Designed miniproteins, single chains, continued (4). Designs and how they scored, part 17

Each design is a single chain, and the fold is of that chain. pLDDT is the mean over its residues in the fold that is shown.

## One batch from the design tools (miniprotein)

Design m12560
Fold by ESMFold2-Fast:
Structure m12560 (fold): chain A 77 residues (1-77)
Amino acid sequence: RVEEVRAALPRVEERALGEAKKIAESPDREALKATLSPEMAAIVDAVEAGDMERARELARALAERAVEEEAREIERE
């Protein structure tokens, strides 16, 4: 269970980074950013700045937080 959630981490990271790239390239990026979480908006900002290293780090942090939240819920039942 917890291992299954942790195994999803690379997928969550890739998905977050992929969505951020699509939003950063969109002509409606500002309106789309308004619908995002602050964490996701930060990834879009990094992509817009051309800082791919920071964007990956932020996407990883977001994925880790989401996976840890899920794992804690499982541990609590």
Scores: mean pLDDT 75

Design m12561
Fold by ESMFold2-Fast:
Structure m12561 (fold): chain A 85 residues (1-85)
Amino acid sequence: SEELEQQANREYNLAYEHATKALKAASGEAKEHVQRALERLAAGDYDGAIEALKEAIKAASGEAKEHAQKALEHLKRAKELREQV
């Protein structure tokens, strides 16, 4: 479905935006996990990116954690929608 593909692309773009904001706010171990998530996203590895974001959320606090959580939510939604195409 073109509609589902377009919605998946919107969710992916939101996930990427929030992951980028998390990277800017993060430090130490949390920053390393967010960097890995962005690398996995660039490679098209949704599952690897989801796992990296989960690790980032465990290590992060404040603004970095909030953006990593939003990135994870949107990425999970993007994956679900792509599996329906």
Scores: mean pLDDT 87

Design m12562
Fold by ESMFold2-Fast:
Structure m12562 (fold): chain A 76 residues (1-76)
Amino acid sequence: MAMKEESMKKAIELGRAIKAEYEAQGLKVTTTVGEVDGKAVALVLTEDGKATLIEAEGDEVKITEMSAEEALEILR
C-alpha cells in the first residue's frame, strides 16, 4: 500500500538529515534502512559507536539514541 512507501520515505529523510548533521561534525556515518514488522526503520551509525534508530508509522516518528551494538540487536 502507498502508506508503506510514505513511512519508508519519512524514515529515509530523517536518517539522511541526522547523517548530514553528524558528517558536519566530522564524524563518519553509515546509514541502513529497512522494514521491521511492517514499520519503516532507519539506522544511523557513527564511527564512535553511537546509533540513532528511527521508526516511522504513518505520521508518527520515534527516534531513539543508543549504542551501535544495541541498535543492531533490535534489527535482528
Scores: mean pLDDT 76

Design m12563
Fold by ESMFold2-Fast:
Structure m12563 (fold): chain A 78 residues (1-78)
Amino acid sequence: RLVELLEELAEAAERAGHLDLAQRLREAAERLRKDPNDLSALVEAAEAASEALLLGIDPDTADELLRLAGTRMHRLIA
C-alpha cells in the first residue's frame, strides 16, 4: 500500500510540474519495494509527502502516506 501511494503521489507531483518531487517519491517507492524496512527510504518518503502536502499536491494521498510511513518507522525504532 505504501509503495502504491508513493507512485500515485509521484504522478500527481509530475502533473503539477514538480519533477524533482516526483523523482524523489519514485526513488523512495523503488527502495521500499526492495526493502520495506529501509528506514532512510521511509524518512525520505515522509519528507517528500510533507512537501507535497505543503504544495497542495493530492493532500489526501500525501496525508495517508505520512500516516503509514510514520507507523512503519515507529515499529522499526521501537
Scores: mean pLDDT 84

Design m12564
Fold by ESMFold2-Fast:
Structure m12564 (fold): chain A 94 residues (1-94)
Amino acid sequence: MKLTPEQVRDLRLIVSSVTGEDLDITPEMTAEEAKELLTEALEKAMERGNLTRQELVDIVKSVLRGLGLDTSGLTPELSAEEIAELIIERLMAA
């Protein structure tokens, strides 16, 4: 399933808020391709040690809440892939 331009913009906002870097996600990408890129970006942010898992989750929840999206199920116990999957699922369900 392809992303809408609005979903691409929202994903880019989430990634820039967490990592401080822009992610080159396009509307031509599938949800699975976007999930892979998002997972890699979140893993890199965690590996840098500049953010705790709690801080990363709090930033994601803040952005999703600002977008009017459900934040339930997001916890610091989740892997980067699980966090990415929930973000994509919430955006695709909206």
Scores: mean pLDDT 77

Design m12565
Fold by ESMFold2-Fast:
Structure m12565 (fold): chain A 85 residues (1-85)
Amino acid sequence: RLEAALESLVESVLYNLGFLTREEVIAIAEDAGVSRERAEAVIEELGLGDRVSKDEALEVLAKLLGVPVEELKELFDKIEAERAA
């Protein structure tokens, strides 16, 4: 589910002070029902290295899930705010 994937993304961003590893982005995509091969292909297409920013991770997920990045960003911000209380 998209919400569960974004909750995982929020956790990783908070844990890593705003950054994720390439492997963490792939794991979150797999949790969202996307194959590792598709996730790796999108990361390569976007020219991303081993350290991925929050905005870069949202672009990857938006492309993989076929949703606008702005929609994912709004949902991410909402989940982050709820977790921060």
Scores: mean pLDDT 77

Design m12566
Fold by ESMFold2-Fast:
Structure m12566 (fold): chain A 59 residues (1-59)
Amino acid sequence: MEEALRELLREAMLDENPELMRAVLEFFKTENPELLEEVYAEVMPEITDPERRAIVEAV
């Protein structure tokens, strides 16, 4: 289960539409903030798009 949720978050941060990405990140901030922080730390170096990076940092 956790591995599937990590994949979902990773995909949202790297590949998803910015609006849907924000919604997914806000959902996990409420429901599982520890997992969000873990995936954030892992994926942040891979985010080269300034708009995506700003969304992740704002959540």
Scores: mean pLDDT 76

Design m12567
Fold by ESMFold2-Fast:
Structure m12567 (fold): chain A 85 residues (1-85)
Amino acid sequence: MEEEKLQAERQAISAEFNAMPEELKEKIAKAIEPIVKEAGGEESLEVLEKVGKAALEVVEKEGPEYVEAVRRYFEALLEQNKLAQ
């Protein structure tokens, strides 16, 4: 039952993230781009944490109503990457 609950929670988090305006997602992508470039496309836990922080900083300024959705989205990604080790 825990796996079913986690799957439903992750689907809800992804839906909330995807429900953000396209323009806001574009601004997040622009803020993330320098971090991804410096990492050479490497998706390490440290890079993912920096990406999440940059995304949150953009959302806090441009769309504060989405802060919780973005925070939960990147927290879920970090947890998945830790488990994949």
Scores: mean pLDDT 73

Design m12568
Fold by ESMFold2-Fast:
Structure m12568 (fold): chain A 61 residues (1-61)
Amino acid sequence: MEEVLKEVDAFAIGMKYGAEATPENLEEAIEKAKKDVEKYGKTSQNAAIAAARGVYRAIHG
């Protein structure tokens, strides 16, 4: 159950960075999201990256 909560937090962090990202700083926003969840492990990092990209695409696509 703790792992699921970490992934939910990772998604929330990723969504925040993705929503605030511009085309010029998308890569920086993704790196910040990844770094914020790095201590939770690779699955959480992947979740944050996916959430950031997805939210960015939804807003700008």
Scores: mean pLDDT 77

Design m12569
Fold by ESMFold2-Fast:
Structure m12569 (fold): chain A 72 residues (1-72)
Amino acid sequence: KVEEIVKKIKEYLNMSEKEIDEVFEEIEKNGVENLPLELRVKLAAIHIQVTGLEATDELLRKIAEEILKVEE
């Protein structure tokens, strides 16, 4: 479960500007209160990318745990 989210975050870490724009468009459609898991994963990846944080496995696992905690 956590490892699946970590893998998805890694896949999204090098989003193009167009892909980032598409994520924000989907957020606008869904509203910030009702974000599906997939959009939360994409937002986490965008946050890491724009802040320049080192995407270590430890950091990604902590982020994945927080995403899953919100879903529960």
Scores: mean pLDDT 75

Design m12570
Fold by ESMFold2-Fast:
Structure m12570 (fold): chain A 89 residues (1-89)
Amino acid sequence: SLEEIEELYNELTGGEILILREIRENGGEIRLEDLIRKMETEYGVSRTAILQHIDGLIEKGLVERVEGEDETILRLTPLGQAVLDYFDS
């Protein structure tokens, strides 16, 4: 529901929002290590903080971990896409 989407968005930190937007911009999927490197380089966020944000997003059902052939991939869920679309500027 729209109420559920609004509630989820209101629970998000700035770091979690940036990560969701980054995954969407990358076509809805990104390598974990590529995301970490980009967030460290562009925003100066620590690896530990990035991993904590990712864990929060997974707990909320907005992002999932997918084991690739040689890597960990983060995927934006349909719920995560709906949350971003609701507050898309």
Scores: mean pLDDT 84

Design m12571
Fold by ESMFold2-Fast:
Structure m12571 (fold): chain A 92 residues (1-92)
Amino acid sequence: DPGEELLRILERAAEAAREAKDELEAEIAASMALMAVGIAKATKTKLSAEQLRRMAEIAREAAEAAEPLSPAAAEALRALAEELEREAERAE
């Protein structure tokens, strides 16, 4: 299931954000999450509302972890979470 694979990638991105030691590492973690979701959209990967909501939660957790090191990375991850939540509402 491509959605389960995407969830695993986002969980890894959140883990990377929590383990980040500097601004660059936090930005790499955010870029990983953004790129994975971008590829899924470009390939028109089918995602359930439940999967989209779970992804939004993970993106918010990653944003909180990134905030102390890179406010820009945290903002990008929050924007991603909001977009995923809107897509989840449309899927229902």
Scores: mean pLDDT 86

Design m12572
Fold by ESMFold2-Fast:
Structure m12572 (fold): chain A 95 residues (1-95)
Amino acid sequence: SLTEELRDLLRQAIENLRRAIETGTPEDRGVAMVSLQGAMDTAMDLYSRTGDPRYLQVADLVNEALELLQNGDFEGALKKAEEALEIVDEIIEEE
């Protein structure tokens, strides 16, 4: 499903965030940022198609993660991305 694609994008963003935390490099931070942007765009697309407000909640959490990452709060960004993944996992369990 498109929701499973969003889950995979969020899992990739979380992995990229963990790498950015470990290495501290601008390159790994950039990769994490691009991954989060992709997840946010996909969540917003799913919200537009389905009207399910949980996709909007996911997009909002991912946007908060992006803002935290821009401010150098990598651990805060990871927490928000993990919260977004929990919502997506719950949606998948309801199928």
Scores: mean pLDDT 88

Design m12573
Fold by ESMFold2-Fast:
Structure m12573 (fold): chain A 82 residues (1-82)
Amino acid sequence: RTIVLLSKVDDPKTVAVDGRVPGFEVLAEELGLEVVGTFDTPEEALDALLAGEADAVLIDADEYPEVVEKALAEGLKVIKTI
């Protein structure tokens, strides 16, 4: 399972997550990130980042490659692959 951390900045401090994915909150804590939003879909989490509500998003790239593609098209960078 490939999880990607996407952000517009090199050292994000806050993250938006899909709350239905088990372990994303724990993973965010391990990465030193504060969870500022928990959403029902990865698209909603990405929209929160694009609205400036979070610095980063965690996305399951195997389940949601299209959301990762949208994030990259919006100018986000892959900060870490897990």
Scores: mean pLDDT 82

Design m12574
Fold by ESMFold2-Fast:
Structure m12574 (fold): chain A 72 residues (1-72)
Amino acid sequence: GSDEQLLRFEIAGELRRTAALIEAGQLTEEDKEETLKYISLIEDEKLREEAIKAVEEKDAKKLKKLADELES
């Protein structure tokens, strides 16, 4: 439904924000905790696991790719 699409869009925006903070060297523990809360709302288990790993590894490119997948 449109609500699921809106949620995916919001999570994608958060992943892109996190990627930008990683690239700037400005990712805080508070930012990381907030991002992980958004990631916990991802229904697709594989995509959720990949997003958690990307945050832990500070993989900005992977976070942007996952954001693109959420917006598809």
Scores: mean pLDDT 86

Design m12575
Fold by ESMFold2-Fast:
Structure m12575 (fold): chain A 83 residues (1-83)
Amino acid sequence: EAERILEAAKKYDEALKEGAPLEELQELAAEALGVPVEFVRELYKAREDIAAGKVDERTKEVLERYRERMAELEEVYRKAAEL
């Protein structure tokens, strides 16, 4: 349901604004993305590897998939937010 995803994404945004712990942000991101929390944690690890200068094709591919998923959700979000 789109409404459930939008509510989860709002929670994520609020938690991010409040500086919630990484673990909570990962769980909320998983709900907002509609994916398992394990998937989100794997993506966070990939980002850390990139930040450390450890860039592999696999790491890039994981990040790209995440980016695509976020773009899809952003479209749904934009429709609901409409301010």
Scores: mean pLDDT 72

Design m12576
Fold by ESMFold2-Fast:
Structure m12576 (fold): chain A 91 residues (1-91)
Amino acid sequence: HMEERRKILEEAAKKARELADWLEKNGYDPDFVRLVRKIAELLENEEDPEMAAAIALIGLSVGRVYARNKGDEELEAGLDELMDLVAKALS
């Protein structure tokens, strides 16, 4: 089961990096880009997969609030997909 969690977090880290690259290319706030990049690093490097997933979900939920407040439906959808993937590591 730990190997399965690691694979999920590895995929999530890859998707988080892709999201951060998309945010940067589309002129989003550099602090928000940096937050998503830090989440990718956490998902890749944290020894405890369950702790990595939990902390990542907290960080991504902050990003989701930001997206909702701006009415950015595309960003909200991307964050929801990433959060759903990360949440699978906790099940």
Scores: mean pLDDT 83

Design m12577
Fold by ESMFold2-Fast:
Structure m12577 (fold): chain A 69 residues (1-69)
Amino acid sequence: RPLTPAGVLFKRLYEMGFSEKFGKEIQDAIKVFQKKYGLKDDGIIDEETAKALSKLTEEEVEELLKELE
């Protein structure tokens, strides 16, 4: 089954040991992404956020993860 960019982000966070804190860590990553694209930074994946996430490359996902550090 092909992974969406959001699915790749979730898998990457899991592999980095965020499995126990998925809700907060993923929500923080989504907020960082939303701020970069001028969206509401509430961590909720609405239609605009989902559409933008589906266009991310692996490189852009790694950049998003760097923002968490």
Scores: mean pLDDT 62

Design m12578
Fold by ESMFold2-Fast:
Structure m12578 (fold): chain A 89 residues (1-89)
Amino acid sequence: EKKKKEEEKKKQIEIILDYVREELKKLGFPEEEIEEKLKELKEIIEKSLKKNDPKVEKVLELMTKYAESGGKPEVVEKLMEEAEALAEE
């Protein structure tokens, strides 16, 4: 189902953007700059997904898992292992 996959990708992007927003707030960025950076990030992700590259979709999945974890070190180690596996291809 095309619509179902599009909705799932949209939710993944929203999770990533929410995580990045919170991290930028912790780094002391003003809210206006955060929103501008998030808009640019969203456009980059959406453009990359339009290439229909399975590796891009896998990276999005890994970033979503990291964002959902709130940056926990244990999840970072697992994501690094998965990223290394993708790089070996």
Scores: mean pLDDT 69

Design m12579
Fold by ESMFold2-Fast:
Structure m12579 (fold): chain A 58 residues (1-58)
Amino acid sequence: RKQQVEQASKLLTQSTDESLRLMREGLESSGARREEIYQQQLALIQATNQQIAELLAQ
């Protein structure tokens, strides 16, 4: 239980940091590259939610 919560917390922190990095990179980019970065950000959020759900389902 506690280890699973710690792992989920680490995943959230790492994914949030990566999401913020992508957001900053997206703001500095233009056109199609900006859109691609935003799509990667959405994919990261979805993947993180799935991983957390799997950890909690154990």
Scores: mean pLDDT 77

Design m12580
Fold by ESMFold2-Fast:
Structure m12580 (fold): chain A 60 residues (1-60)
Amino acid sequence: MLSNDEISKAAAEAAKVPGVTRVLVDPETNTALVTAESKEAADKAKEILEKHGLKAETEV
């Protein structure tokens, strides 16, 4: 399981992506849900989250 610090950093970096409107992380499953205005923003946020060790699901 990722630490709270690692989860916070991953979520913060994903939220910096232009067009990302929401990032929700479930620490029990290490899964992040990203809501974005475009598929490009969602895909970029997903890459950031997965690089930090989270599984990412996207909504556009």
Scores: mean pLDDT 79

Design m12581
Fold by ESMFold2-Fast:
Structure m12581 (fold): chain A 66 residues (1-66)
Amino acid sequence: SAAALAAALAEVSRLLKEFIEKKDFDKEKIRAELAAIAAKHDIPPGVAASLIRQALADLEAYEKSL
């Protein structure tokens, strides 16, 4: 649902902020945490894959901008 996706995106944003504040850019660890958030909110596999890919791409772009 749209509500579930919005909740998942809010939690993803919170998680990424935490990793950025800690300067922890372990992609495997972050991907596992993102997958856990998607599973927690019952996000469909295709949407979850896109969400994880986008979040990791955004984080990598941020890291490379440092």
Scores: mean pLDDT 82

Design m12582
Fold by ESMFold2-Fast:
Structure m12582 (fold): chain A 73 residues (1-73)
Amino acid sequence: SLIEEAVRLAEEIVRLTEEAVAKGGFTPEQQRELRELLARLREVVAEAVAQGLEEEVAEALRPYDERLEEIIA
């Protein structure tokens, strides 16, 4: 489902970021991967919203909200 895909993408974004921070920063490869994952997450969330699943996707991503806001900002 779109909700499950959004959660998987959020988990991967957080994991990649935590690994990069632990190693002292992002490599060019990790930066590219992060951008691709963020673009996919935005696409999946937009599709979920378009299908009337805005509240469901927001609830599913709630555990990741703080970390995602830090990464996107």
Scores: mean pLDDT 82

Design m12583
Fold by ESMFold2-Fast:
Structure m12583 (fold): chain A 71 residues (1-71)
Amino acid sequence: MDDESIEAALEAVKVLERAEELYKKGKMTEDQLEEVRKEVQKAFDAVLAGDSEEAKKYTDKAREIVEKAEK
């Protein structure tokens, strides 16, 4: 469970890093970046609560925003 929570947190960090790169390249708006940050923050809160399923859910939502910005 602890390892699963750490892995979920690392995945959320990777999604946030990708969103920041897209923002710097002008492919993502400030509003989209802020939405990614909010979902990543919810994922971290879920990790701290020991809820790896919710953490993955929020990370997936953040990833969807990033993928839509790349299109």
Scores: mean pLDDT 81

Design m12584
Fold by ESMFold2-Fast:
Structure m12584 (fold): chain A 86 residues (1-86)
Amino acid sequence: MAEVAAQLKALAEAIREAAKLVEDEETRETALKVAELLAKAAEALAAGDRAAAEKYLKEAEELLKKFKEENPEGFKEFLEKLKAVK
């Protein structure tokens, strides 16, 4: 579990770094919100709160689904920037 928490924190940091490279402010804000939710999930897992971790992960997943559907160009930019960081 601690290893999974560390991986989620690393992913959140990578997303945060990718967000700095995004030119569109709305896309950047959405990416930062996803990173925050993943960081909160990692903290919950590290604390042993699996229910809170699942809630944050579901919120991040739903946000990403809406982001892809409502702003496909912004989502594409975000993925390209994420690949540049990772």
Scores: mean pLDDT 80

Design m12585
Fold by ESMFold2-Fast:
Structure m12585 (fold): chain A 71 residues (1-71)
Amino acid sequence: SAADIAAASAALSEATGRAIGATSPTQLGTAVLILVEDGVLSPEQARAVLAAAKDPEVREAIRAALEAAGI
């Protein structure tokens, strides 16, 4: 849902100090991957964002990003 995407974007912004404004599950997954690859989002923080996600599409996008990042 839009609310779950907004909540995950806010959590990523808080964790990294970057302005994250994803509007789709795909954009959210891309943001997670980039933040992990840039070294500004730790594997523990990334897993916490996944654990907090309730929407199955949001969870799948974050899970796929973590898999791509080797987490």
Scores: mean pLDDT 82

Design m12586
Fold by ESMFold2-Fast:
Structure m12586 (fold): chain A 89 residues (1-89)
Amino acid sequence: SAGVSGGTLLAVISSAAEAGLAKVTRDGNTITIDITGDEAVLDAILAALEGAAAEGTVEVEREGKTITITLKTQEVFDAVKPEVDALQS
């Protein structure tokens, strides 16, 4: 479900941000993740996002160490927005 996909996405993003391995920003329904850690962090985030993308809840784009996530449903947006906004300080 969209709620489960949002929870998995949040857990991976929050863990990377709290470890100082990623910088997370949000603009509307778009989340940008700048990876400052190693390729293992990038791979873990991409693997989590593949599940959500397959469910149609998010769209994922990668350019180098930057991952751009577009939240495609109101349900996943409502689940993710408060936690991502908290990570932005």
Scores: mean pLDDT 74

Design m12587
Fold by ESMFold2-Fast:
Structure m12587 (fold): chain A 80 residues (1-80)
Amino acid sequence: AEAARRERVAAAIEEELRRRGAVASGLATPRRVMVAVELWRDGLTSRAAIREALADVRDTATGYEPAVDAIAAALRALAE
């Protein structure tokens, strides 16, 4: 149940990121999608929480701020 739910959320996040051009631009890496799924599970959607989560996995170099923005937008769209 939990694994299937996380898989559906991951697919929804990837689809939202694709709609926003983040997949085509290379911002939506598998690691970033996984971080977004964990943030969704914890009920966190703020840019500050996303920055901290990406920093915890040492993903702060290439496309960091655009990735934070794209993930924040995707998580907010799914929360609606």
Scores: mean pLDDT 78

Design m12588
Fold by ESMFold2-Fast:
Structure m12588 (fold): chain A 82 residues (1-82)
Amino acid sequence: NSLVKDLGIAFLQGNPEQMIKRIAVAAHLNGLTTQEEIKTFVEEVLKQFSPQLYASLTPKTFNDLVADVSEYMEQLRQKGIS
């Protein structure tokens, strides 16, 4: 689907802001609501699209990424985007 293509492009271009936003949109559209669900989703997306980036992340950097994704998801929820 278009979300998978958008994720692939963002990772190929190395654009962290677009990567975060596309992950957040995909997570939101999948109905993820808990921090544990979001964390698992971010991990699986990184493993699929950028396993080298995933392997290089520290716990702090990974948690910061999850927080950024969660923040953007909250913005999507406030706008009523499904």
Scores: mean pLDDT 77

Design m12589
Fold by ESMFold2-Fast:
Formats: sequence, C-alpha cells, structure tokens
Structure m12589 (fold): chain A 74 residues (1-74)
Amino acid sequence: MELLVESARASAAGGRALADEIEAEYPELAAKLREGAARAEELAARPEPDPKELLEAEVEIGMLMIEAAVLRTL
C-alpha cells in the first residue's frame, strides 16, 4: 500500500509541475492536471487509502500528461 501512496503523490507532483509549464499555452489542460493532482493527494492522505482509487487517479494523470505531450508536438 505505501508504494501506491508514494507513487500517487509522485504522479500528483509531476502533474502539478507539468501544469505550471503548460498553463500559459493550455490553461484548460493545466486545470485538469491540477484537479487530477489534488484528487490523487486527497486519496493518498486518507487513513485507509483504496488501492483501486489510487491506481485510477494515477492513470488519469498519466493520460493527461500524454495529451499534453501530443499537443506540444503539434
């Protein structure tokens, strides 16, 4: 469980960092990344974190990061 919590927090940090980088060019995507990061941090902060919810939050952040990468190559 602790590995999933730390992984979710790392994903949240990465999502926030990317949001800061892209905010001027893609403000809506930056907002979604921040929302995903806040969700992951909320889930990780619970006394009994749900591993399924943590994995779902990480997948969501990962997909948003892929979307940002695609947009920045075009």
Scores: mean pLDDT 83

Design m12590
Fold by ESMFold2-Fast:
Structure m12590 (fold): chain A 77 residues (1-77)
Amino acid sequence: MDEEIERVKKRVDELYKKAKEAIENGDTFEAEVYLALLEIYHAITKVDARHHPENAEKFEELSKYIDKKIAELEKLL
């Protein structure tokens, strides 16, 4: 589980970096696509929290982490 959480965090960080680079390059379409992918990961993490209540706290922390990254990107758009 901890390995799975770290794997998702790494993927989220990668998407965040690509979205930020797209914003810096003026490619709002590409930035919005990466933002949409982050929203999908956020939704999946919330589903995982509901279906794995024994691990809900860790998935809730991951969900908050992703939500923070999404909020940071929305402020730049």
Scores: mean pLDDT 83

Design m12591
Fold by ESMFold2-Fast:
Structure m12591 (fold): chain A 82 residues (1-82)
Amino acid sequence: AQSDFDQGMRLYDQGRYQDAVSQFQNAISQDPNFGPAYYWLGQVYYQLGQYQQARQYYQTAISLYPNSGTSAASRQNLRRMS
């Protein structure tokens, strides 16, 4: 999970969003409760202009760990999208 997540982050920084999606999905497949991967899937879909998908992933990150840093970031991005 962590290794796939780290690779996804490098791909995201390179603007390789489809490849980043695959790595974040691999992280979730290995650990369905890996909150950071849901947040960063939200970020990828936001960058792709797919705001409905971005919203869904941000909401999932919040519901899994409401008091986490990724949940705080997810709430900030949801407010920015409204």
Scores: mean pLDDT 82

Design m12592
Fold by ESMFold2-Fast:
Structure m12592 (fold): chain A 55 residues (1-55)
Amino acid sequence: GVHDAADAGGMAGAVAGGGVKGGLAGYRSTEQAGINGGDVRDGQAAGRAAGLAAA
């Protein structure tokens, strides 16, 4: 049901969120330096891929 899907998604989201958080911290530094958001994209992609692979 909806609750089952939401619960499973929430757990996967928590794992992915951890990776994204790290990437977002890097984004702040990159933005401040005026460097492009490539590191953020790489961090998000890696964190999401790691979260999906770990799940």
Scores: mean pLDDT 49

Design m12593
Fold by ESMFold2-Fast:
Structure m12593 (fold): chain A 64 residues (1-64)
Amino acid sequence: SLATQTASLQDTARGGAAQADRLRQQAAQLSDDPDKKKALEDRAARLEQAQALAQQQADALASA
């Protein structure tokens, strides 16, 4: 439903972790283009770091 779609807008931020996984999978398939592979890995790492920080903040608030 549209209500669940709007409710998942914040949960779409967690989709960044899934996107990072996809980028790493794509990078793993790129053995012939090291520059593109590195760019995908860098993007994945950035997304992973952002998600880790968001999770840390959520955990800190939950434990307060």
Scores: mean pLDDT 69

Design m12594
Fold by ESMFold2-Fast:
Structure m12594 (fold): chain A 72 residues (1-72)
Amino acid sequence: MLIDVSEVAKKLGLSEKEFLDKYGDELKKIADKYGTGARPVEIDGKLLIEISGMPGNVLKAAEEIEKFLKSL
């Protein structure tokens, strides 16, 4: 599953690198909590977070990451 974080970074006035430096560890902690992996990927100049693991766990990790991003 891919989550687009470029718009959140822009709203916060951060570059994609600055966004990862500030929030990347928190995103990884959420993924690890559900037994999934999270890694940054760049597709067509957009920063996305790729979540990988068992399908049910990926959905739970993605839900909590989306809630976290909406809180910013």
Scores: mean pLDDT 83

Design m12595
Fold by ESMFold2-Fast:
Structure m12595 (fold): chain A 89 residues (1-89)
Amino acid sequence: SAAAEEEARLRAIAEALEPGMPNLDAFVEQAVKNPEAFFELLAAQFSRLHGKELKTKEELIEELKERLESTTDPATKEILQKIIEALEK
């Protein structure tokens, strides 16, 4: 279903940004219920965990690009690249 595909997509984005994210299931549940606020929620969670304040989709994209450049794991690189491309649309 479209809902299951969206949940899988949001889960992949969250895992790419924070592998082993605590309470990932709860975060994904909240994101599915508020898809329009997903990027703001993700940016807020990232800022809280890493001490970086991200307020916009554009700032999140720039942070993801920086992580793409510093990432050595090929699977994580592929996921990050796909997320960046999806967010830039």
Scores: mean pLDDT 67

